# Ledger of designs, part 89: designed miniproteins, single chains, continued (2)

Each design is a single chain, and the fold is of that chain. pLDDT is the mean over its residues in the fold that is shown.

## One batch from the design tools (miniprotein)

Design m7283
Fold by ESMFold2-Fast:
Structure m7283 (fold): chain A 83 residues (1-83)
Amino acid sequence: GAPAPRIVDVKATENKIEVTVESPAGGPVLVRVYDKETGELVGTAFADADGKATIEGLKKGSKYLVEAIGPGGRSEPKEVTVK
């Protein structure tokens, strides 16, 4: 099958994350953000035509796991701490 999407970059700012993804399979890519301590899903966004998704409303100083899901499967997760 087609390869899973890859998270290329995660930029954390005040209460938000900007995620850049690559999907060799093309198609829609859904970015999911989970609280690392609780496992709670806290945000989702579809990547735009440039492979970018923004998730807002995140807690300053908290750690999150970021995943990308596309036609080729699920990415390796990335950990990020929000500023």
Scores: mean pLDDT 83

Design m7284
Fold by ESMFold2-Fast:
Structure m7284 (fold): chain A 84 residues (1-84)
Amino acid sequence: MLSFEPLPEEVYEKLLELREKAREAAEAGDHEAAIKYIEEMMELLRPYAEAGNVEASAIEVMLAVELAVYKSSGIMEVLPLPER
């Protein structure tokens, strides 16, 4: 069953922290560090997405698209997470 409950606040705060680090790394041209932070976000989201959390699944899809764009074009675009 899909869950429309928000992610726990501590999880969301950690995602915001990792997202900002990914953005800073991308702006510095450190694509390896940016990818590592994106991968850490995906790892953090995995148990929630697997449990049917819609917010977690939506963010995971966004991150997967960003990695796919980078692999196909070499463009590293790190967008901010949706505000709550």
Scores: mean pLDDT 79

Design m7286
Fold by ESMFold2-Fast:
Structure m7286 (fold): chain A 80 residues (1-80)
Amino acid sequence: SANLERAKELAERLVEAVKAGDEEAAREYAMQLGKEVSKLSAEEALEVGRYLKELMEKAGLSEEQKERAERLAVGGVARA
């Protein structure tokens, strides 16, 4: 779905922003990701969660950066 593809793009941008230490961009992308995820089925939302974890591993994020990205993504969904 278009919402699933947009959520995946936002997950990629969130991981890039966290890796770069861009807190403002990370918060913005997390908020947008939360809004798109809120439109998805439970199955598609789980796919985005798995994709986010894959992106964090591939990007070589530290454990602290991974925790930051996960907290931001969860916070974005909670605010959507």
Scores: mean pLDDT 83

Design m7287
Fold by ESMFold2-Fast:
Structure m7287 (fold): chain A 75 residues (1-75)
Amino acid sequence: DMVAAFRATVDGVVERAEQAGLPELAERIRELGSETIARVEAALAAGDEERALEIAEEGGEVLQPLVEEVVEALK
């Protein structure tokens, strides 16, 4: 399940950001993740699996720099 996999990734990063004492980064990641999930779910509901994959990939690319910020802050 693409949505479940993306959700698990977002939740994991949010948890790490919160544990690192970065509540503002955790909130930004949560917001971006929720927006991406909602867009993916809308595309899937419309029967557009190709668009759903594109949205998930774009969301992952946008999320990657924020994940890097969390990792950098933990050093």
Scores: mean pLDDT 80

Design m7288
Fold by ESMFold2-Fast:
Structure m7288 (fold): chain A 95 residues (1-95)
Amino acid sequence: SKEKITEIAKAIAIITLALLNARFYRDGGEDEKALETIKKALEEVARIFEKLGYSDLAEQIRADLEAAKTVDEGIAVAERVSEQLSKLLKEEIEK
């Protein structure tokens, strides 16, 4: 569980920083850069989920990313994944 908590915490840090950077790029009119920031972070989180055995969650992230056509859609995917990670972290700490 300690190793799992560490990997989930790492994923939370990745997505939190990506959301901050993507919002700054979006607010500056750099939509392509904002979306690429989100895509890179979500692919890193998907790999962490695969490593932890959450293959279905990793596959869902990739499907949602393929469907996301705008910066706001990409940010929405990242926000949902951030909420999922927070729930998983809480469940692992409470064990």
Scores: mean pLDDT 87

Design m7290
Fold by ESMFold2-Fast:
Structure m7290 (fold): chain A 68 residues (1-68)
Amino acid sequence: RPGLRGGGFAKRKSNKTGGEIGEDIARLVAAGATPEELAALFKEYTGKAPSPEMLADLQAADFVLPAP
């Protein structure tokens, strides 16, 4: 059974910003990575699988995370 203890606290704070993640993805695309590999990398950095629309943006190399 799920406990009452908060589960959102253990967020993975990557040393990479959205821009750095985008550069890694762009490099992977340039190296001929598949959409599945891009999705796996995105999930590894963000902890969540990308939506199909986000995956298309990543593959188009137009993906930019807002960093105010």
Scores: mean pLDDT 60

Design m7291
Fold by ESMFold2-Fast:
Structure m7291 (fold): chain A 60 residues (1-60)
Amino acid sequence: HMSRHQLILRLIALELRKIGLEFDLELLRKRGGSQEQIDAVEAEIAEIEREIAALREQLA
């Protein structure tokens, strides 16, 4: 079990990490990154989104 405070802090940390990865993804697309690099960043974003969804359900 995580406290509500710990869940909120983890959620904030994940949202900030997601923003950073979304910025990296945009740069890869604009600067001609490989499909493999794009796929890797998209996979990391998807994993973070799954964790965010699970934390949001715990907070509801």
Scores: mean pLDDT 86

Design m7292
Fold by ESMFold2-Fast:
Structure m7292 (fold): chain A 62 residues (1-62)
Amino acid sequence: GSEKIALANKIVAYTLRAVGYLLEGNKEEAIRDFKKAIELAKQSGDEKTANFLEEKLKEVER
């Protein structure tokens, strides 16, 4: 349904904003946005995207 497309768009938006924050050196805000994208990916049942984002979050938290 249309709801799945809206959810996918939110996941992309949070992920892109997180990357933008990393480029600006704002690690704390990037971590928040990655965590939100992970929550939404899990909610959508997209385990591949959730796992990918969790690995990215681990890299940022190093």
Scores: mean pLDDT 84

Design m7293
Fold by ESMFold2-Fast:
Structure m7293 (fold): chain A 64 residues (1-64)
Amino acid sequence: MLSEEQKKEIAERLREAMARGVRLAIAGQPEEAARVGRETTRELGEEYGVSAAELREISTEFGL
């Protein structure tokens, strides 16, 4: 089970990826925006041992 500190760190990395994705989409680079999302999900899954479903739960918990 993830600690509260780990969940907060995951949420912060997700926020950073979302901000970057929004900037890329505004710049007309939707393919790069999608790639940032995929790579962030993969890296977090590998680093913290979390599933995509768990990442979605954390996103909901932190209002992302």
Scores: mean pLDDT 82

Design m7294
Fold by ESMFold2-Fast:
Structure m7294 (fold): chain A 74 residues (1-74)
Amino acid sequence: GPAAEAARAGALAGAAAGLDGFGAAQVSGKWLKESGATGMDANAGGRAGLETVLATTGADPEVAQRGMVRGLAE
């Protein structure tokens, strides 16, 4: 859905910009927040964004999770 697409696009944009897993996840979280998704859709988007960060950067899941939380707070 739109939340998952926004989160994945943000993760890919961050990775393409040369950001590490934390940075790519932060972009993913910000784009997820800007999508306006809430509840279950936001949770699905967060998972999709994190999976994309892990696949593209090879980052530690805990590092990626912290980046996502940072992006959602912006």
Scores: mean pLDDT 85

Design m7295
Fold by ESMFold2-Fast:
Structure m7295 (fold): chain A 110 residues (1-110)
Amino acid sequence: VKELAEARLKENPEDAEAWLNLGAAYYHQGKYDEAIRYYEKAIELDPNNADAWLLLGKAYFKKGEYEKAVEYFRKAIELDPNNKTAWKYLAEALEKLGKVDEAEKYRQKA
């Protein structure tokens, strides 16, 4: 629910986690452009947050922008190589781009 995140941001607009939570709330409503804006704000405040890059990639994936999704999933993996979810989404995005052999290789890391 987005109400808690909005309340946190009114008290502290530099709360990167609250920006991520707000983005996630919009993502779950199918409002991917709004989600992207809030995820970008979270990344601006904390560029080493692997989860923020993963969520940004997922939003671009939902918009069908698979090349951007791959870029952001690779960034998430660079920051956290043990993120199985990021490996899974990277493989799915590569498959959407027709890079089936590369996708299969990365699915094994998920």
Scores: mean pLDDT 86

Design m7296
Fold by ESMFold2-Fast:
Structure m7296 (fold): chain A 71 residues (1-71)
Amino acid sequence: MTEENVEKARKIAEELTKDLSPEAREYAVDMAEALVRAFTRIAKRPLTDEEVERLAKMGVELGLLVYEVDQ
């Protein structure tokens, strides 16, 4: 289910960014959730746990990049 994948992505993103500022973490977590939600919605099959983890990591990277250019 989309919500379960998003919750998993959130936990992965929070763990990966636990040593960062709250504002940077919010960008990273929000992007990770958004990517996993979008991919779960458009996918023709359920995503695997490994795919959810990969998307969450990509989302963290993109979110942190957005945070850097927004500052």
Scores: mean pLDDT 83

Design m7297
Fold by ESMFold2-Fast:
Structure m7297 (fold): chain A 80 residues (1-80)
Amino acid sequence: MSEDEKKLLLLGRALQMFVDRASPEELAEFVALVKAGGKENMERFKKLVHEFIDEMVKRGEITEEEAKAIKEYLDDLLKA
């Protein structure tokens, strides 16, 4: 498996856990931010995902190394 595939799977895992634990209101906000696009909305989206990833680390669901890799990959995807 490529490094990019591994990072994508880690991001997918984080998103799956977010969807599983988020309220319907949080999911609606998440979808609205992604659908609207634009720099401000994408920065809000990044912040929300980063905060969720940090909570996953706090709960022991992922490592700090995995969290860093996911955040860096997400930041690179959203810059493109």
Scores: mean pLDDT 73

Design m7298
Fold by ESMFold2-Fast:
Structure m7298 (fold): chain A 90 residues (1-90)
Amino acid sequence: SPEEIIELYDKAAEAIKNNDYDTFFSYLEKIAELVGKINPEKAEQVKKLIDELKTEYDAMKAAGASEGDLKGFIIDKFHEIVNLVLEALK
């Protein structure tokens, strides 16, 4: 349901606040699954953004990016994903 997706969004935001990125990615994957039940086309776009986010995060971490740079990158990509999810709920 849209309410369940919003609850997962709040949990994902809390995981970012706690620097718990494994939990954050777990919540994003659950959001993508629920979006898929409402709008499969937008769910594929969300999954693509999550895959790109994971790949770029791993590359930045391997390159020695600062904790601040990693968190900023995660926040920016999270906003992109949230905007796409909100479009899927319309």
Scores: mean pLDDT 84

Design m7299
Fold by ESMFold2-Fast:
Parts: sequence; structure tokens; C-alpha cells
Structure m7299 (fold): chain A 62 residues (1-62)
Amino acid sequence: FKEGEVVVTKEDVQAVGAEVVTLPKGTRLEILRVNSDGTAVVRSLETGAVGLVDLSKLEPAP
């Protein structure tokens, strides 16, 4: 994964930001930053919400 990549959630995922929100399976996200600890800062393409998610819960968008 890399910055600017569009990905989708493989399952319901908790995004940690100013608040914790659950992103349903199949949510499309833009990667804003990849962290060395296996997490990424992402932006929801539907809501614009920004949060930290686990990379293992994401897959590349088709």
C-alpha cells in the first residue's frame, strides 16, 4: 500500500481519529499515510472522515 491508493475494507474496521468509528465491509478509503507499525491514516471517500486503521483489514480497490 502507498499514499494516494484507493483501498476497500475486507471486514468491519474501527477507524481511530478524534473519535472511534466503525467502517463497514466494502468501504472505499484513500490512503493518506502508511505507518511502519502496519497501520495507515485513511480518508473515507463517502464521508471524508479521517482515521487510523489496520492495513491487514484492507485490500486494493478493483
Scores: mean pLDDT 78

Design m7300
Fold by ESMFold2-Fast:
Structure m7300 (fold): chain A 62 residues (1-62)
Amino acid sequence: GDIIAVVKKDYTATKPDELSLKKGDRVIVLEEVDENWLKVKNVATGEEGLVPKEVLGPAGLV
């Protein structure tokens, strides 16, 4: 199963490899890049990119 997290606050991408997210979006956690950043896929749009861990709520295996 996929690890899914819910976005807890809006995030606006500042670089081309980052993903913009809105509070309430669901993302699949693909990999942990470092202590502060995750690579995720937005479930609704299918877009992938890097986001700060701090904008995501708890992750659960689905």
Scores: mean pLDDT 81

Design m7301
Fold by ESMFold2-Fast:
Structure m7301 (fold): chain A 73 residues (1-73)
Amino acid sequence: APSKEEKEKLEKLRKELLELINEIARAMLEGLLAKLDGDEEKYEEYFKRLKELEEKEKEILEEIKKLREEIKK
């Protein structure tokens, strides 16, 4: 069974991932609205932000994956 500390670490990472997903969704929405308005400069700014957020998402997902593999042991 997973330890209490492992469960707490997983829950913390899940909360961080949820917060990051909310930021990604907001950036995507704002980027789409900027594109609709023909504001190419704002669209590129949000596209760049989205790429930075996607990189952070990959890092958190790898930490969750590693922790889940340790729990399965």
Scores: mean pLDDT 82

Design m7302
Fold by ESMFold2-Fast:
Structure m7302 (fold): chain A 90 residues (1-90)
Amino acid sequence: SKEEILEKILNHPLKGDPIRFGDYILVEKVGEREFLIQALKDTTVGELKEYFGLSDDTRIYTVDMKDNEVRELGDDDRIKANEVVKVVLA
C-alpha cells in the first residue's frame, strides 16, 4: 500500500543501502525529510507523488553531480528514465 511504502522511506536509515519500489529506487535518505529517488522509467512528478502517497506540498528538485538542488519541478514536469531527483517532504 502507499502507506507501507511511505513508512519504509521515512524509516530508511541515513546513508542506507538503496531499496527498490516498483519503477523507482530510493537511492539514499540524505536528511530526515529529504530523499534521492531514481526513476527506472519515464514518469512525471505528479505520478511519483501519487505512487509514494506524498502530499501536494512535497517539493521535488533536479540535482547536480553532488546531489545539490538545482531546479524545483512542478507536478507536470517529466522525470526521465535513470534520472535522480531530490524529494523534500512538507
Scores: mean pLDDT 85

Design m7303
Fold by ESMFold2-Fast:
Structure m7303 (fold): chain A 97 residues (1-97)
Amino acid sequence: SKEELLKKAQELEEKAEELKRKARELILESSSYTVLAIGYAAKAVGLPENEERKEYLEKLDEYNEKALELEKKAKEALEKAKELEEEAKKLKEEAEK
């Protein structure tokens, strides 16, 4: 029925909005790790080439990897949200036929 199609479209739009909110949170967390990575890079530049500098460079790499992983998860969430929004649009169009 038209009512069932519109209800399903609304449920998909609500799921898409939740995924977009999650993506925003992941992007903010990724940005925080990027700031930490920059901090370790700055500390490493101030040190001679020894074990302490190596530890800071390892932390730089670790936080950069965490930032990239979170950015990837955010992108996947946004792509899924787009798919759900497109499905919802098709259901709304079908309901108007």
Scores: mean pLDDT 90

Design m7304
Fold by ESMFold2-Fast:
Structure m7304 (fold): chain A 70 residues (1-70)
Amino acid sequence: MTAALAADPARGEALVAEELALHQEYLAKAAEAEAAGDRKSAAEYIAKAVGHAIRAIGLGFILGKKIEIP
């Protein structure tokens, strides 16, 4: 996995973009759930968002890039 990302930086950048997109999607869903008073769903979506952010940061480290989490 790591070696494949190093061999194709464009693929690695695409994977980072996908993880950041999922992070934003789950943050949006968490905000909607919180606004609806569904704190359990909000917490679950935040956990998923954090997971995707950590993966994006890890991929960035492998690629030698600093990843900004919005």
Scores: mean pLDDT 77

Design m7305
Fold by ESMFold2-Fast:
Structure m7305 (fold): chain A 67 residues (1-67)
Amino acid sequence: MKEEELETEAAIALARMMAAIARISGDYREGAERLEEYARRLEEEHPEAAREARRLAEELREKAAAA
């Protein structure tokens, strides 16, 4: 893999880990806010990772709204 591809995959893995922690702890709203901030930082350099982070943030927001 290209180095940029590895960095993007690592960023996606971190986003998924952040979402998993939020789900386990029940901190859905805080988790969603952290993932959105993470996505903003990734937007220019790792747009695929930013997209995944936003998708996960939206899932967490939906869970927070349902509670």
Scores: mean pLDDT 81

Design m7306
Fold by ESMFold2-Fast:
Structure m7306 (fold): chain A 63 residues (1-63)
Amino acid sequence: MTPMLAVAVADFTARNADELTLKKGDRVVIEEVVDRNTVRARSLATGEEGLVPSSVLRPVAAV
């Protein structure tokens, strides 16, 4: 279900302009599942949007 709430389970630093930097414990909204390993997410703390590996996110709620 989209949008979906998730929490970062690990720090992730953006390596490309299209990626989103996250800290462990950050809350995000998953806007789009791009593929099996990549989602487009928006940080609830900063409002910034970008691509994040799905492996660093754990779903916490569907909205």
Scores: mean pLDDT 76

Design m7307
Fold by ESMFold2-Fast:
Structure m7307 (fold): chain A 86 residues (1-86)
Amino acid sequence: SLREEIRELVFEEAELTARIMLLYVEIKELEKELEELEKQPKTPENEKRIKELKERIEELRREIEELRRRSEEVARRLEALLEELR
């Protein structure tokens, strides 16, 4: 039913918002670790870890972008269904 479809989209939007927030927290923690490592002497081990952290942060940013696009699609679909009820 239309009501069930709206309910599912509302819950999906809430879940996507929560996932995006958790990914931002993870990025912030990794950025703090990166800042501390960048203050330390450049050893091969530290340079490798810095690269790995930068790559992980970039992966998480791409995941956030994908989730945001999905959230926009869910929001547009929800708006269209709500307009149908008016």
Scores: mean pLDDT 88

Design m7309
Fold by ESMFold2-Fast:
Structure m7309 (fold): chain A 63 residues (1-63)
Amino acid sequence: AIEKLKEALEALRAGDVEKALEYLEEAKDSIPEHVYNSTVEALKNGDYVAAESGLRELIEYLE
């Protein structure tokens, strides 16, 4: 879970939104559904600041 979220964050920082969504989907079962949905919506809407914040908070929570 944590590794996939870190990979998603790295992909987002590299500008690869599609890959970030793929890694986030792989971590879906290990994160709360509402946080998953909010982060996916942020990525789809181009709100990358909100998406990065959400990914960072999830990584911190799971550590």
Scores: mean pLDDT 78

Design m7310
Fold by ESMFold2-Fast:
Structure m7310 (fold): chain A 58 residues (1-58)
Amino acid sequence: MSYEEARERVLEVLRRGETLPEPTGNGIEDAMRLAGVPEELREKLLADLESGGVIDLS
């Protein structure tokens, strides 16, 4: 999975309001796990989305 593909999947999960059965307390981390993002991309994607990623959850 590419970084771009992972980012799009995470944003789609967030827009749908999907969550893990046992949430981690961080919606972006939960969305990354639901989207099946590889571990090597999770840290980078989490930092990017939290630091200034434009997320529209409407």
Scores: mean pLDDT 70

Design m7311
Fold by ESMFold2-Fast:
Formats: C-alpha cells, sequence, structure tokens
Structure m7311 (fold): chain A 68 residues (1-68)
C-alpha cells in the first residue's frame, strides 16, 4: 500500500542524520534537510525513479512525497 511505501521511505531516509522524515496523515511524507538545494533535488529524483507512482515536490529545503 502507499502508506507502507511511505513508512519504509521514512525509516530509510531517517538513517541519514542530516535528514528528517515525517509522515503526515496516511498519504504524505515530508522530508527536511540541512543540505544544498541541488542535493535535495537529487534525493527527490531518486525517489521518483524508485517509486514512479508517487508524487514528489521540492520547495526550499523540504521534499514532499504524496501517493498519487
Amino acid sequence: SAKETLEALAEELSKDPRLKAELVGDDTLVISGDLSPERLTGIALRIIGDHPDLSVSVEGNTITVRAK
């Protein structure tokens, strides 16, 4: 399910101490990081590549992932 995918992503991304990943409700994952915009964009592109059924947006230092 989308929720299980987002929970797995949150757990994996939280292993990097520079990143914080938080589930908001059952369909949204918010990732924040003290990284450059270029590095955050790289992370977002990797998520899209691995999970093409998810919607990903980057705004400032925040990545928002949603089930489509």
Scores: mean pLDDT 80

Design m7312
Fold by ESMFold2-Fast:
Structure m7312 (fold): chain A 59 residues (1-59)
Amino acid sequence: MKAAIEAGLRAAEAKRSESSEVAYQAAVDAGTRQALKNGLSKKVGEQAGLAGAMKALSA
């Protein structure tokens, strides 16, 4: 879980200069990939990615 949230946060930060939609999509993709790599479900990865994006973009 933590690794998936961190992956989403990093992806959102990298895309922050684009648009919020692009940053959120990148975070969801990164969080999902990390979660699946760790044996978690796609839904868990999507939630973790979004949590990371919110943390990055609400600062």
Scores: mean pLDDT 79

Design m7314
Fold by ESMFold2-Fast:
Structure m7314 (fold): chain A 60 residues (1-60)
Amino acid sequence: SKEEELKKIRELFLLTADYAEKMINAIREGKKAGLSPEEIQKRLDEIAEEHRKKVEEILK
């Protein structure tokens, strides 16, 4: 139904907004904490993997 489609779209929108915020915060906090580029990248990869799994669950 249209309502189910809109619900999934809203869930994806909120998830994407949360993902963007987490990525920006990880970069900012990592730089302030003096983390290496490699350490920051590892945290970004973990955030990306968690996001990917959540997107897959919504799209089922």
Scores: mean pLDDT 87

Design m7315
Fold by ESMFold2-Fast:
Structure m7315 (fold): chain A 90 residues (1-90)
Amino acid sequence: KEEEGYELILKGKEALDKKDYEKAKKYFEKALELLGEDNIEALTGLGEAYFKLEDYEKAIEYYEKALKLYPNNTLAQKNLDEAKKKLEEK
C-alpha cells in the first residue's frame, strides 16, 4: 500500500541517519516492492544504502535505474557520478 510504502521510506531514511545501512537497505527494498519499481525515493534510497555499504556496483545500478526513469534528476546524476568515482578509485 502507498501509505505503508512511504512509512518504509521514512524508516529507511531514519536508518541511514543512524548509520544502520543494512536496515536502510531492507526498508527501501520493501518500499520499492510496495510502491513499484519506478519509485524515485526508494530507488535513490537503495542506491545510497548500497553506496554506504561500499557496494558501489549495486549503488550504480539503482542510480542508473532512477536516471532511466527521470533523466533530468540532478541529484541521482550527482550520486551516480560519486559512486562511479569510488569504483574507479578501487
Scores: mean pLDDT 83

Design m7316
Fold by ESMFold2-Fast:
Structure m7316 (fold): chain A 75 residues (1-75)
Amino acid sequence: YEKAAEIYESLGLHEEAGEAYEKAGDIYESLGQYDEAVSAYEKAAESYRKAGNKDKALDAEIKAGLVALKKAVSK
């Protein structure tokens, strides 16, 4: 998951990298790995910003924040 996103970044495919990081975040969240999910969503937001996709970047930032909040209040 994360490796595929790194390869997309190295190729300059920032939109695809963002999508791959977002998928990784979704998987980490479903497994209860909230720290990893937050990191993946933050990387997705950065990749989407590099691609110029402000809407997807904002969505990924919101997902990272929501997962961080879930970790803080659900423990």
Scores: mean pLDDT 79

Design m7317
Fold by ESMFold2-Fast:
Order: sequence, then C-alpha cells, then structure tokens
Structure m7317 (fold): chain A 75 residues (1-75)
Amino acid sequence: SEEEEIKKLADFLVKTLGLPKEKAEEYARKLVEKAKEKYPELSLEERTALVVRKLLEALTTEPNPEEAVEKVLNE
C-alpha cells in the first residue's frame, strides 16, 4: 500500500540520513506524492526504489540530508 511505502521511506530517512521521525514522515509523504505525479506508470515499489536512488545520488553533491531531500523534491 502507499502508506506502507511512505513508512518504509520514512524509516530509511531516519536510519540512513538521521532525520527526526516527524520530519522524515513529512518528507516521505511529499516524495511519494511527487513520484506518483512524475512516474504514474511505475509500481509503488518501483517509485520508492527510484526515490531512494535519487536521494543517494543527491547526497553525493548535497551532504546535508535535509538539503538532499529538498533537491529531490524540486526535480
């Protein structure tokens, strides 16, 4: 479900990027919504995987976790 994918992405943001839980949940929801709009043809799992990949790529140039999330959201 979409809520399960949001929860998985929020968990990734907390554990991997060190974001606070409330902020991670807010960002995860926005990232999933944006991916749904840009890639409606992809499955829920494929969209989550793509977002994780984009976040990891953003971190190579934006080492600040919150800035990396904002960079992906503004693509």
Scores: mean pLDDT 82

Design m7318
Fold by ESMFold2-Fast:
Structure m7318 (fold): chain A 65 residues (1-65)
Amino acid sequence: SELVRKAIINLQNLKGVPATGDTSPEVRAALGLTPEQLQALIDAVEALEKNDGERLNKAEAVLTA
């Protein structure tokens, strides 16, 4: 979850919005993410933490579609 928070902060910094690290609906909307894309971002970060290449590939497919 700490890696997810850091990933959200990095994405907020790239978008030029306040870096809160929250996954609230307001933060998701400010990032321009769908609920599916936010979940895929969470899955990608957790997959990287666990070295789960299959889970990472599935999350990347959602984020790049």
Scores: mean pLDDT 73

Design m7319
Fold by ESMFold2-Fast:
Structure m7319 (fold): chain A 68 residues (1-68)
Amino acid sequence: MWAAIVDGSGEGEKGAAAGAVAGQEAGGTSRMGPDRKHVIVEAPSREAAEAAARAAEAQGGTATVRPL
């Protein structure tokens, strides 16, 4: 399993929403991080997590992809 961690605050909120949608389309789920400032998109594959990160970045957000 993989994760895309997206900044969900301020201008990053639009990017986080785009990332969450892309992750869900790939069979993943999204949740709020423990700090309530980041959205964590859990994806079944690295490709799905990277797609979520790219969607977030296209909307001006920032994202980090990592294995779980």
Scores: mean pLDDT 71

